# Designed miniproteins, single chains, continued (3), part 48

Each design is a single chain, and the fold is of that chain. pLDDT is the mean over its residues in the fold that is shown.

## One batch from the design tools (miniprotein)

Design m9655
Fold by ESMFold2-Fast:
Structure m9655 (fold): chain A 80 residues (1-80)
Amino acid sequence: SKKQEKLNKFYEKMDEIARKIIEELRKQGKTDFEIIEALVKLSEIGIEYKKKIRTVDDDAEFEKLMQEFEKKANELFKEM
């Protein structure tokens, strides 16, 4: 379904962001606990945006939600 395709794209974006967070925090010398904490916070944002994406049928609104999710995740990353 179109909703499942959008959710799959969202999960792919989450995986991409999680990978970048892990790699960058390790480069900064962050502990495993600090990395886990960042991933927990990413998961909380992910749950919020997954719920919003499930209600969206319009491609433009989906792209807007994807951009908002990426922006929030990047803001989280700057605080680490």
Scores: mean pLDDT 83

Design m9656
Fold by ESMFold2-Fast:
Structure m9656 (fold): chain A 69 residues (1-69)
Amino acid sequence: MEPLSMEELRALPPEEKAEALRKNIVYMLKNRPDLTEEQIRGILRGLATVLGLSDEEADAAFEKARKEV
């Protein structure tokens, strides 16, 4: 599944932003073997900041994504 754009992520209601971010992380973990976990976490931190998500919400999305890969 293609990840949502940043514009689409930003337009989502707050409760859906974390879930959409999780789906994007799952996509990256499955389709970007060139990226390390640390690099993916760096990208996540940037996206979370832009989307107005808390660190706890960002961390929860990443942990869910890792369990699905």
Scores: mean pLDDT 72

Design m9657
Fold by ESMFold2-Fast:
Structure m9657 (fold): chain A 104 residues (1-104)
Amino acid sequence: KKEELEARIAAAPPGSVERGQAYLELGKVYLEEGKYDEAIKAFEQAIADLPEDSPLRAEAYRNLAIAYLKKGDVETAKKYGQKAVEAYERAGLPLPEPSELKKV
């Protein structure tokens, strides 16, 4: 399924919500495959492409924290977990469950 997401990324303008969404989905695919470095890069690009008040940007920070936890980088994961909380607050969404950030 990565081929479809890569095609969407190639077709979407840089800085667009569509490109950010595609990178977020690609990062989730890499997380499922255990490719944590590739997931981190995809989530970083999603964050760069998405607006600051976007719920998708908050989701990207949450998944970035999960990827770092899976790599054993607990300190970096905590930093991105805090950024996810802040991003969810900016988007007017409920905070992510603390257990979800610590499950990985």
Scores: mean pLDDT 78

Design m9658
Fold by ESMFold2-Fast:
Structure m9658 (fold): chain A 93 residues (1-93)
Amino acid sequence: SSMLEERRRRALELAREVAEKVKSVDEKAGQRLLESLENMIRDDVDVALQTAESLLSQSAEQQAKRAQAIVFASDSIRKAGEEVQKWIEEKRK
């Protein structure tokens, strides 16, 4: 599907753009945001695309603040995924 490839390319482009803007204010936050968005692109490209577009609509200061929140949210999603996987394993017995 060409549409999925186009969305992945666009999401990665926007992820890099927003990460560079965040890096101009907080280099560490920008780098962690890029990693989080790259992981999101692998798991759900539409969520990654919407997240990057939302960030680009905000000021650099708000982008940096939201980058931190997104990194925390990504960590929470990974932990929730681990808990769900554990629950499934226990249910399967």
Scores: mean pLDDT 74

Design m9659
Fold by ESMFold2-Fast:
Structure m9659 (fold): chain A 108 residues (1-108)
Amino acid sequence: SDVDKAKELIDQGKLDEAEKVLEDYLKKNPNSKEAAYAYALLGLVYGHKGELEKALEYFEKAIKLAPNDADLWIFVGSSLIFLGTLYNNEELIEKGREYIAKAQELLK
């Protein structure tokens, strides 16, 4: 899928290519089941680029589209902890921990 391709591009450090794939996907499929994960990956792309406000915007869009997807809460929470560690931002780490706690509630 385009979402899987974008994930591979992020893993390879090809952030601009990943951004384009995700933006093109979301323009065609704004409300698909995969759109929430596409927004989460776009958040991670902007996070790697140091655009933390955009990263948070996209993570919020992802969660709003699929608020009952525990795996999505874990993915976004882990991404927030990673970015908070990378940029020495304790608020992002705390937010990430809260998101993981939400996933644990959903798995009950």
Scores: mean pLDDT 88

Design m9660
Fold by ESMFold2-Fast:
Structure m9660 (fold): chain A 66 residues (1-66)
Amino acid sequence: MPSPEELAQSIFDEALKESDDPYEVLQIANEKLLAIKDELSRDELRKIGAIISNRAHDLLEQKKLE
C-alpha cells in the first residue's frame, strides 16, 4: 500500500499531465482523490488532501515568481 505522501504525489503528478493551471490541477487532483475515497480512512483522506493542497499552493507561488 502506498504511503499517503506517495499517493498524493502520484495523484498530483497525474493532474499535472492534464493541466498546468494550479486551480485546474487542484480540481483534477481532488476528483481523482474522491474516486478512491471509499478505499481510504477519513484520516488518510484528510492527510492526502492536505498534501495535494500544499503542492497546488507551491505551484501557484512558483508561477507568481516567474
Scores: mean pLDDT 80

Design m9661
Fold by ESMFold2-Fast:
Structure m9661 (fold): chain A 81 residues (1-81)
Amino acid sequence: SGLFAPLSPEQVELLRRALEAAREGNLDEAERHVVEAESLNPVGDLGVSMALLSIAVGRALGDEEEGKRLTARALEKALEE
């Protein structure tokens, strides 16, 4: 399916780095990695889009722990094989 295309190895590596940053509470770094991964395939992975939404929600709420938790969960889902 075009909307659920598999992630490239480069995208997987970027999302792994994003997950690490998110778990450390560095949502700015996590967002940069997710944006870079999505730029390689801007259509095809709902998980990457969900991760971006979770980052945005976390930042908007100003709750670092909740933002970290939601972002990590979304990234874990995106990396599920």
Scores: mean pLDDT 71

Design m9662
Fold by ESMFold2-Fast:
Structure m9662 (fold): chain A 98 residues (1-98)
Amino acid sequence: MLEELSERMKESDEKAVEVMKKLLEEENKDLPEETKKIRLEMLELQIEGNLVMREKGVESPEAQAFAREKGRRITELLKEDPEASEEEIAEAERAAAE
């Protein structure tokens, strides 16, 4: 029972991820290629974070460790984004530092 639900949830998540990636590509189609790649990587990090929270629990040490790594990775990605503002980068740095 739980195994069947887990498989159905994974299939649903996979389809949702594919749709989200396509929507992001359409929304950002006129942006620089570097910005498109960065925003896609940021979306993938958000999806990974959600999966860790589901598998390990929101309050788990693993979820907390991933959230810190995610914040750091997002900050570095924003620094490489030619469309990111100095304000967005500063906000991400503050969030990652906590």
Scores: mean pLDDT 72

Design m9663
Fold by ESMFold2-Fast:
Structure m9663 (fold): chain A 82 residues (1-82)
Amino acid sequence: MSELLKKITERVTEELSKAKSPEEVVEIAEKTIREMIEQGVPLDAALQAVLPPAYAKLSELVGEEEARRLTQRLASRIVEEA
C-alpha cells in the first residue's frame, strides 16, 4: 500500500508539473483519485496522496487562496460521489 501510494504520488506530481491550466490540474487530480479508489485505496488515503501536489501546482498557476478553494471543491465532489 505505502509503496503504491508513493509511486502514484510521484507520477501525479510529475504529470501536474506539466499541466498548463487549473482545469487540467483538477482533471489530473480527479482521474488519479478515482484510479486509486478503483484499485482499492481508501478514499482518505487517495485524497492525502493527490491533494497536496495538486494544491502546489494550483498555487503556482492561480495563487494559494484560489488553489485552496479549488482543492476543497474537488475533495467535496469526490466525497459526494463516493
Scores: mean pLDDT 80

Design m9664
Fold by ESMFold2-Fast:
Structure m9664 (fold): chain A 61 residues (1-61)
Amino acid sequence: GLPLSVIEGVDEETAAALRAAGFDTIDQVKAASAEQLRAVPGVDAETLKAIAETIKKLENE
């Protein structure tokens, strides 16, 4: 899977928080619920939107 650093709109601090919560790849983030992602420090509604948009772009490739 692709690393979290490819997600536009997610800074390194938020990416580090996601990795600390057990999400170290886009595939793991894709498998997580919005509720699980929202529990991660620094993940707000804007960050969730950026994650969803990045996953959609990668799936269309």
Scores: mean pLDDT 75

Design m9665
Fold by ESMFold2-Fast:
Structure m9665 (fold): chain A 80 residues (1-80)
Amino acid sequence: PSLKNLAEKILDAMGASPASYTLYRHTAMVYLHDEQGLSHEDIGLVFGVSQTTVSNVLSKERQDPALAAALQLIRRALSE
């Protein structure tokens, strides 16, 4: 419950509507893994997806040149 609330808070902080959640869910997964230390299993439970889906999302997002800027927005909204 608390981790799901954190994920929803991240999506809300990024200005995501429910229709736009997919655009920000992937960045939120990277943040939860890299900054919060969550495992692929834990992230899968938070978003209701498989560990394989989480692994694929993280791999894809690490190739996105916009990732660093998106992560900085999340950090600023939640802790900075």
Scores: mean pLDDT 70

Design m9666
Fold by ESMFold2-Fast:
Structure m9666 (fold): chain A 74 residues (1-74)
Amino acid sequence: MEEVEKLADEVVEKIKKAKTLEELEKIYQEMREKLKDYSTQEQNYFAMLVSKKLSDEEIQKWNEAAKRVREKEL
């Protein structure tokens, strides 16, 4: 699971450096593409690691970006 931990650290770093909601949307899309080849267990572990490393405010912005990406897929 070292690869999952490394990916979580990379995504957290990108989220913290993102200045716009559009940048967060791009990070979310790139994350989903990388995670598609991972097991459900590894994806759940990734989500847990990311949530532990983000503040409540950062989590709220990340969830908003995720919602926007999902809405654009409809």
Scores: mean pLDDT 81

Design m9667
Fold by ESMFold2-Fast:
Structure m9667 (fold): chain A 118 residues (1-118)
Amino acid sequence: MGKEAAEEAKEAAEKAKEAAEEAKKGADGVEAAKKAKEAAEKAAKAAARAGKDPNASPEELREAGRYATEAGYYGDKAAEYAYKKGGEENKKAALEASIAAGVAAMAGGAVIGAALSK
């Protein structure tokens, strides 16, 4: 189970990075922020699932935590680019993506902390 959670977090991190790159390129800010939010939420759930698995190895926990932290980083970058486009819809989508990115970063940190206690 820890392996599956780490793989899901990795996929989510790649999706968040893609959303940040599209937002930077000048794609639709609302669409990019929504993709970043979904990716960050998926990464946070995967990291939380890994952290609740008593059989997850320290390596699996570190990988899940690292990818959730990366999803948070890129999610926040996508939110920043969306916010800079201006307009109420872009700002709202950016805020929602930034909140999800923060949750992913916190989940990642918690799971890394759990790995260090093993």
Scores: mean pLDDT 84

Design m9668
Fold by ESMFold2-Fast:
Structure m9668 (fold): chain A 58 residues (1-58)
Amino acid sequence: AEEAALQRAGDLGQRKMDEVLAWVDAGVTPEQLAERFGVPLETAQEILDNIRAARAAA
């Protein structure tokens, strides 16, 4: 049951990856991203932190 909710969250993040990358390049804030996606601020911050971590690794 919980797996369905987790899958949807992951799928949404992946589907919106292209848009998120463009917004990050434009300097969007976690608040703007959270409002646009309709997700909690924590989720928006996690997405941004994950992108930063990926860039730091490469």
Scores: mean pLDDT 66

Design m9669
Fold by ESMFold2-Fast:
Structure m9669 (fold): chain A 90 residues (1-90)
Amino acid sequence: SKLEKVEELLDKAIREIRKYKEEGNEEKAREVARKLVEELKKLAPNDELVQEIVKELEKLLNDEEATVEEIIEGIELARDAVRKLLEAEK
């Protein structure tokens, strides 16, 4: 399903952002998060949950004071929301 692909994108982004954070490369970490937002918009533009996730992540990315850890936490919350819906479909 599209939601399974959304979960995979969120999970991959968390892994990549954590890698760049450990390398001290905050710029690349933020670029991964921005790319994630664009990929979510392309994959599921009409999904209400994905639209809300995109909105919250864009707000966080536009906040220059937001830390990379806060961005990771935002993506983890989004992933948990997607996982909860996928479990409800079983």
Scores: mean pLDDT 85

Design m9670
Fold by ESMFold2-Fast:
Structure m9670 (fold): chain A 103 residues (1-103)
Amino acid sequence: TEAAIEFLREVAKLILKYSEDVLEAIGLALRLIGAAIDLELNPEDSSVPIAALRDAADYLIKNNKKEALKELIGLIKKLLSQVTNPTLKSQLESILKEMEEKL
């Protein structure tokens, strides 16, 4: 959905906002933008976007970016209210639970 593509762009912005111009963060943001493009071309395949999102969550957890993690949780909750695909919804709920447990 368009909402999922917009969500990935917002996550890329979030990573850049809470990073100190480090190459790892720039690479992750570009990967999230690439995942958004992939989802536009292959809307039935959530594997690439989900992998990018998991890496983004892991990056924030590893670097103790608690405020960014809270904002990401909010973005996922917003997306969950708009997603109808049961597989994608289940994957997002799983990631959300893991992130809330690390906060």
Scores: mean pLDDT 80

Design m9671
Fold by ESMFold2-Fast:
Structure m9671 (fold): chain A 82 residues (1-82)
Amino acid sequence: MPLTDEEIDEAMRQITAGVLLATNPELSREQAEGIAEKILGEKTPKQKELFDQGQQAFNEGDYEKAKKYYDEYLKLLLEELE
């Protein structure tokens, strides 16, 4: 059966937090979960631009380009959380 929207959102939050912890070892679990929630929720125009560009590159199979945009997006999210 297909997952509910709530189950998908929670799974994506946990996966995103895990990826953030794996790629950014300086983050705490709480910081990674907060960033994951922001990734799946509200975005500033600049954050949305970087996220959309990263998603497009990822969907095109250009993982190096996707990583570059996601790294810049995560940097902006970290600066907002400070």
Scores: mean pLDDT 70

Design m9672
Fold by ESMFold2-Fast:
Structure m9672 (fold): chain A 87 residues (1-87)
Amino acid sequence: SMKEELEKEFNEFSKIFRELAEKAGVPKELVDKFLELVREEMLKNLKSLEEALSIAAKKVLTGDDEEHLKFEKVLLESYLLYLEKKK
């Protein structure tokens, strides 16, 4: 089903994102909150991974521009690695 495919995509992305975020020093609490919002947007609202990532990022990024840039860099690198592994 569409929900099963979205759950699979979420699980594959979240594994990559958690690893890269930990290496970059992003707080675990921020990672957990972000991924919970991504999962909700994908599984409850049937949003694509890309749309869910965009919506969730807007909800969690409220701090300094430098912290935003670091998070956005990790997010972009995680998404690009996810796309590469999907090939």
Scores: mean pLDDT 83

Design m9673
Fold by ESMFold2-Fast:
Structure m9673 (fold): chain A 120 residues (1-120)
Amino acid sequence: SMIAENEALAAQEEDPERRAFLEGMIADARAIEDEAIREKFLEFVRYVAENIDQLTPEQLMDIAVLHSALVTAITTRTPEALAQAEAELARMRERYADDPVVQKLLELAEEILALIRAAM
């Protein structure tokens, strides 16, 4: 189970704030009813967990904002929520254009948005 794999990665995180952040993302993913969207969201969470030591506090805050926008888009499936998630993704692409770790994360976010669009 991708949930169990992500929970194991979060349990290995020694920083309590980082662990709480990862556990929160896993809890949000668990609440997603669409299996394909849930699986892609769990890939996003796993990528954050595996690369967390390479991310700055500023990048983690921006990831939290993007994560919140993605959760709202997945949950509500409104054009407004989708547009907000797309705007956050575009902002992060511009801000972190030279960061390959963040750019790969944004590719996963685009795949999530594509699945949401296909389900509308």
Scores: mean pLDDT 86

Design m9674
Fold by ESMFold2-Fast:
Structure m9674 (fold): chain A 109 residues (1-109)
Amino acid sequence: SSLDQLVEELYALFQQFVAAVLASTDKEALKAIVRESVREAAREEGLEEYEDAIESYLLNVVDDPEAAAPANLEEFRNQLLALSDVLEIPLERLLRVLIRALRRVLAAL
């Protein structure tokens, strides 16, 4: 399905993001990039009301990348479903904003 393709794309980007966090020597600079990237992605997806919640999710990965790293794709999908439910954002929209945010973060490194 198109949702499965978005989950697989986000999983690949998320693995790259976790690797970048682990390699980072300046977490504060990385957090600034995350904040700017989330703000822009939220605007493009019409999710500005959720900017702080999405930002907090990705900043928690910067603070504890090992705890945030899913063991496999299915665990990652389940984490995203739980996040979608908690934030009351449709899964497809959550996937699209996170893909946009992570693409911007990785491009800025």
Scores: mean pLDDT 89

Design m9675
Fold by ESMFold2-Fast:
Structure m9675 (fold): chain A 75 residues (1-75)
Amino acid sequence: STEELRERLLGLLRQLEALLADPTASPEEIVAALDQTVSTFTEVLPHLSPEEARELFERVARLAVEAHERLAALA
């Protein structure tokens, strides 16, 4: 259901946030968590109102930027 997908996405967003806050997290862990989050967002997107889609997109986009910055710092 949309509610179950939303709960799953929120859980993944929290896990990705925690992972990005951990300076010992590996690049592989970050990439895997980001991929999972983006995939779940894509699955729930067609079932969301435009307002909900915007809010969740903003959160996913912010975390994607943070993940890319983290990976760039390791280069």
Scores: mean pLDDT 84

Design m9676
Fold by ESMFold2-Fast:
Structure m9676 (fold): chain A 61 residues (1-61)
Amino acid sequence: MEYRLRASYDKAKRTITLSLYSADGDLLAQREVPLPDDMTSDEIGERLQEAVAALREEARG
């Protein structure tokens, strides 16, 4: 089954909102990921990968 991942960054809140949709456009799961200013690009990447994995598990369950 194909999923569509959408990412929206709010600079004022320093938060990325990740939304996982079905192929038909139904919202399956959503997670907010806070990004502190002291975080490295690698740490941001790891946190986002963990959040995406969690969203896929929520959509699958």
Scores: mean pLDDT 78

Design m9677
Fold by ESMFold2-Fast:
Structure m9677 (fold): chain A 102 residues (1-102)
Amino acid sequence: SKEIEEAVSVLEFHTQLLIVEASKEPDEERRRELIELIREVGELAQNAIRNRVSNADFRAQLDARIAEIERRLADDPETRRRAVDMVRSLGELTIELQEKIS
C-alpha cells in the first residue's frame, strides 16, 4: 500500500532525526544507549505500521518498552527522562499515522 510505504518513510525520517539528536550526547556510553533505544523503538513503530498492529496492541508494546527503559536507566534519571520522551514522541507519531491509514 502506498499509504503504508509513506507512513514507514515518515517514521524512518523521524527515527533518523532522533538518532542525530542523540549523537550530540557528549557521554559515549549514554550516546550508544540512546541510539540503540531509538533504533529499537523505530523498528517497533515501523513494524506496527507494516503489520497493521492495532493501536491498543501497539500501546501495550510501547508501554512494555518504556518500563524496560525505566528499569535499565533507574540510576540515571536525566537520560531516562530523555529516552522516555523520545520513545513517546515516536509512539505518538506512529498512532497518528495508523489513524490516517486505517
Scores: mean pLDDT 85

Design m9678
Fold by ESMFold2-Fast:
Structure m9678 (fold): chain A 74 residues (1-74)
Amino acid sequence: AVVENLRKALEAAEAGDERMAAVYATAAAIEAVAISEENPELVELTLKAVKALAAGDLEKAREYIERAEELERA
């Protein structure tokens, strides 16, 4: 659900829905922390994506989210 929530956060941010972007980004961060011992690289990418989303850097957020999705598929 981490990468799913990150993708939804990016989609909401791109649509200008700052409230829903924050909701999904927060959900992704909480889920990532819960699995931090099992997947530390996913946690690092999630925190970088959340920081980029908060800064309005949608290009950088997309890059980190794509990397997180690649880890889930590998």
Scores: mean pLDDT 81

Design m9679
Fold by ESMFold2-Fast:
Structure m9679 (fold): chain A 99 residues (1-99)
Amino acid sequence: ELLERARRILELARSPDPAVRLAAAEEAVRLAGSEDPEVQRLLAEAALVLARDPDPAVREAAKRAAKALLEHSEDREVILKAISALLIAIGREIDEELA
């Protein structure tokens, strides 16, 4: 059940519709507390995709999901992807401020 939801979040994270991507990011935040390592890995991949989003609201939700994954995961792949997602989202905010 949660694994199927996580797979759908990753699919929707790549949607051309920004409203769909925002909904996926918010759902990722809700599932990021899961202790299932397969769910965590899918959510980490989704957070990494969403951290690059042109919409700052989507990037903020991706940061929240990444922070939750860092709190609940001991998986190296999840931790590295979550840290990368945070750094990418922060980098995008800095670039937009300097533009």
Scores: mean pLDDT 84

Design m9680
Fold by ESMFold2-Fast:
Structure m9680 (fold): chain A 75 residues (1-75)
Amino acid sequence: MPTATQLYVSSLPPDSPARKHYEEAERIVTAALVAAGYSLEDAFRATQAVLDEAAAKKEVPSHEELIARARELLA
C-alpha cells in the first residue's frame, strides 16, 4: 500500500524542490540514525513514520527536525 509520503511525493512535479527534499530526507535521516547507533531496520521504520506524519500534514520540515523527531520515536 502506498504511504502518505509516497502519495504526497507522487502528487508533486518531478522537479519540485519539496519532492527532492523528501527523497533526500529518507536517505539523510536513515543514515543519521544508523550513525547514532540504531539498527538499519529501526532507523528505516522511524524515518518512514516521521516522513509519513510530515507528508500527511503537507509540511516540509528540515532534515535536522526530521532526525530529531525520529530519535524521539526510538528513545
Scores: mean pLDDT 78

Design m9681
Fold by ESMFold2-Fast:
Structure m9681 (fold): chain A 70 residues (1-70)
Amino acid sequence: SLEEKIENYKKEIETSRKRLAEVQAELDRLRADPNATPRELAIAEMVYAIEQAGLDYLESILKRLEKEKE
């Protein structure tokens, strides 16, 4: 059902937000680390960008599904 889809996307968004927070913490750690290489920082920034884009996409889907429920 539409309600089950909405609930499933809400759970996926919660999981995605937790993952993004973990990736943010790792990126912040690397930025504070004087031994971090430019390559390590670039990879961490890329991972953050990918996770953020994924979250934005899931939130966009949820917004559309909730509008259909109205």
Scores: mean pLDDT 88

Design m9682
Fold by ESMFold2-Fast:
Structure m9682 (fold): chain A 63 residues (1-63)
Amino acid sequence: SEKVKELQKKAEEKEKKYKEMQEFQQQSQKDPERSSQLNSEHVKELGQGEEDKKEAEEIKKEL
């Protein structure tokens, strides 16, 4: 149904955000010179990725 598809898209979008944040975090760890350029805003964005992952899993669990 359309409702299920909307929830699925929302979960996928949340997962994509989390994956991008995870890759960003790994890249920052790999390049310490680049990591030194991160400000507090970027650090907060990394934490938000974990919340997005949890929300995506909860949505998928309801599907």
Scores: mean pLDDT 66

Design m9683
Fold by ESMFold2-Fast:
Structure m9683 (fold): chain A 105 residues (1-105)
Amino acid sequence: SNEAITHNNLGNLYDNQGNYIEAAQEYQKAYELDPSNQGYYLNAKAIVLKEQGNYEEAKKLYEQALEIYQKSGDKNGEATTLNNLGNLYHDQGNYEEAKKMYEQA
């Protein structure tokens, strides 16, 4: 629906700005309106987990979302997920891996 598209776009905007709570809320609402959007939902949940310091679980969900986006050819989802993985590596002090993720986005 147009509402689901709007919430996904707002989620992407907040995510790109680092507003993880708002991004996760918007993606969750979009998912509830469009249950087929599995990649966005996994990405949103990973953002919340990362914000809460659960880096290992967040990484696994980001990697699952990335695989979904890569297989579907969703370049926006892929770029957003790669940026989020980059942010996760940066938060862990792994700057070399963070750089690689950002450059792929």
Scores: mean pLDDT 81

Design m9684
Fold by ESMFold2-Fast:
Structure m9684 (fold): chain A 75 residues (1-75)
Amino acid sequence: MEAEEKLEELLEIAKKNGLEDVAELVQKARESEDPEEAIKYLMKAAEIAKQTLPRDQADYIEELVAEAARELREE
């Protein structure tokens, strides 16, 4: 349940900033049945965000990705 909230927040931030690639990767993570595959997509989303967004927003996305990955592994 908490992982879904983090993924929804990530998707909203990506769409607001016009990051179609990031939004697609987050959506794939949400639809993945395998937690390891979902985490792989989230890590790629964070890499793109770091290169594209201002430092403050990139740091926030990295934190959300780290938290979502942890929650996915704990389910």
Scores: mean pLDDT 79

Design m9685
Fold by ESMFold2-Fast:
Structure m9685 (fold): chain A 64 residues (1-64)
Amino acid sequence: MTLKVTAKGDTTTIKLAVKEIKKRFPHLEISQDGNTLTIKGELSEEEKAELIRFLSSFGEVEEI
């Protein structure tokens, strides 16, 4: 499963988001390119819904 997030705001907001994702879902692969995060890994449907809800507070979320 792969999620792409285009964040609102600056790189500081993105760094905080990455820290929280790593804390809650340490098994996920996260890559950052400017204001865009790409998140890869295996998630249950419930974990995916929680992650999308969290990420939606930071910007636009798209499943690739």
Scores: mean pLDDT 78

Design m9686
Fold by ESMFold2-Fast:
Structure m9686 (fold): chain A 56 residues (1-56)
Amino acid sequence: MTKEMLERLDRLSKEITEELKLNEDANHQEAIQMTAEALRRLGDEIEKVLQARRAE
């Protein structure tokens, strides 16, 4: 993994923690949706790195 990917993971981990804390009292489905969105963003970043490395 690149250093950039590790930093992205750290940021997303913190964002997920903050979102869960904010929405814990709202409902569990909302927290799950936010977690899924954060994971999707991580996937997009991984895809970009892989595409850059596959450009020939």
Scores: mean pLDDT 68

Design m9687
Fold by ESMFold2-Fast:
Structure m9687 (fold): chain A 73 residues (1-73)
Amino acid sequence: AALSPLETYRRIFEIYKKEVEEYVKKGDLEKAKQLVENFRAMLEDDVARGRLSPEQVALGEEAIKELEEIVKK
């Protein structure tokens, strides 16, 4: 069966997290930070368009905090 909207959003976060972690490992902090900003911009656009449930918004906000902690040093 197809993924639910919430599960699809969680999968997108997992992909971003893996890419951010890989860029941090390479020492490319600028690219890692750019990916975090891209995710934030995507979340803000989706919120502005009313495309997300409250659960998806909460997941996205938590995801941004987790990505910021990965880049933070």
Scores: mean pLDDT 78

Design m9688
Fold by ESMFold2-Fast:
Structure m9688 (fold): chain A 110 residues (1-110)
Amino acid sequence: SSVVEEARLTVLLSGVYFNLEVAKRNIYTNPELAIKYLEDAIAETDEILDLLKKHYPDATDLIAKVEQLRALLQQAKAAVKAGDYDKAKALLDEAFKLLDETIKLAHELL
């Protein structure tokens, strides 16, 4: 059922948003916690990509946005690990903007 896949996608996108909020709040004060929530967000983007490639393979623009989001999250995680917290924050601000665009596109296509 397309409704089940759409519901799964909505839950995963909400999970990414929540994990990014927690990560951003903790970059400077608890970077180890920020890394854990970034890892959870990356895992959720992997699940989104699997779902999209299996059920919506023709949604190439949406898949590309999620792949770009995943790359930004990997870069943000690397920046936190390097102690470059300002860079990590900037990358997460870009990730939030891309996530908003991804959610809007998902609503238009699904």
Scores: mean pLDDT 90

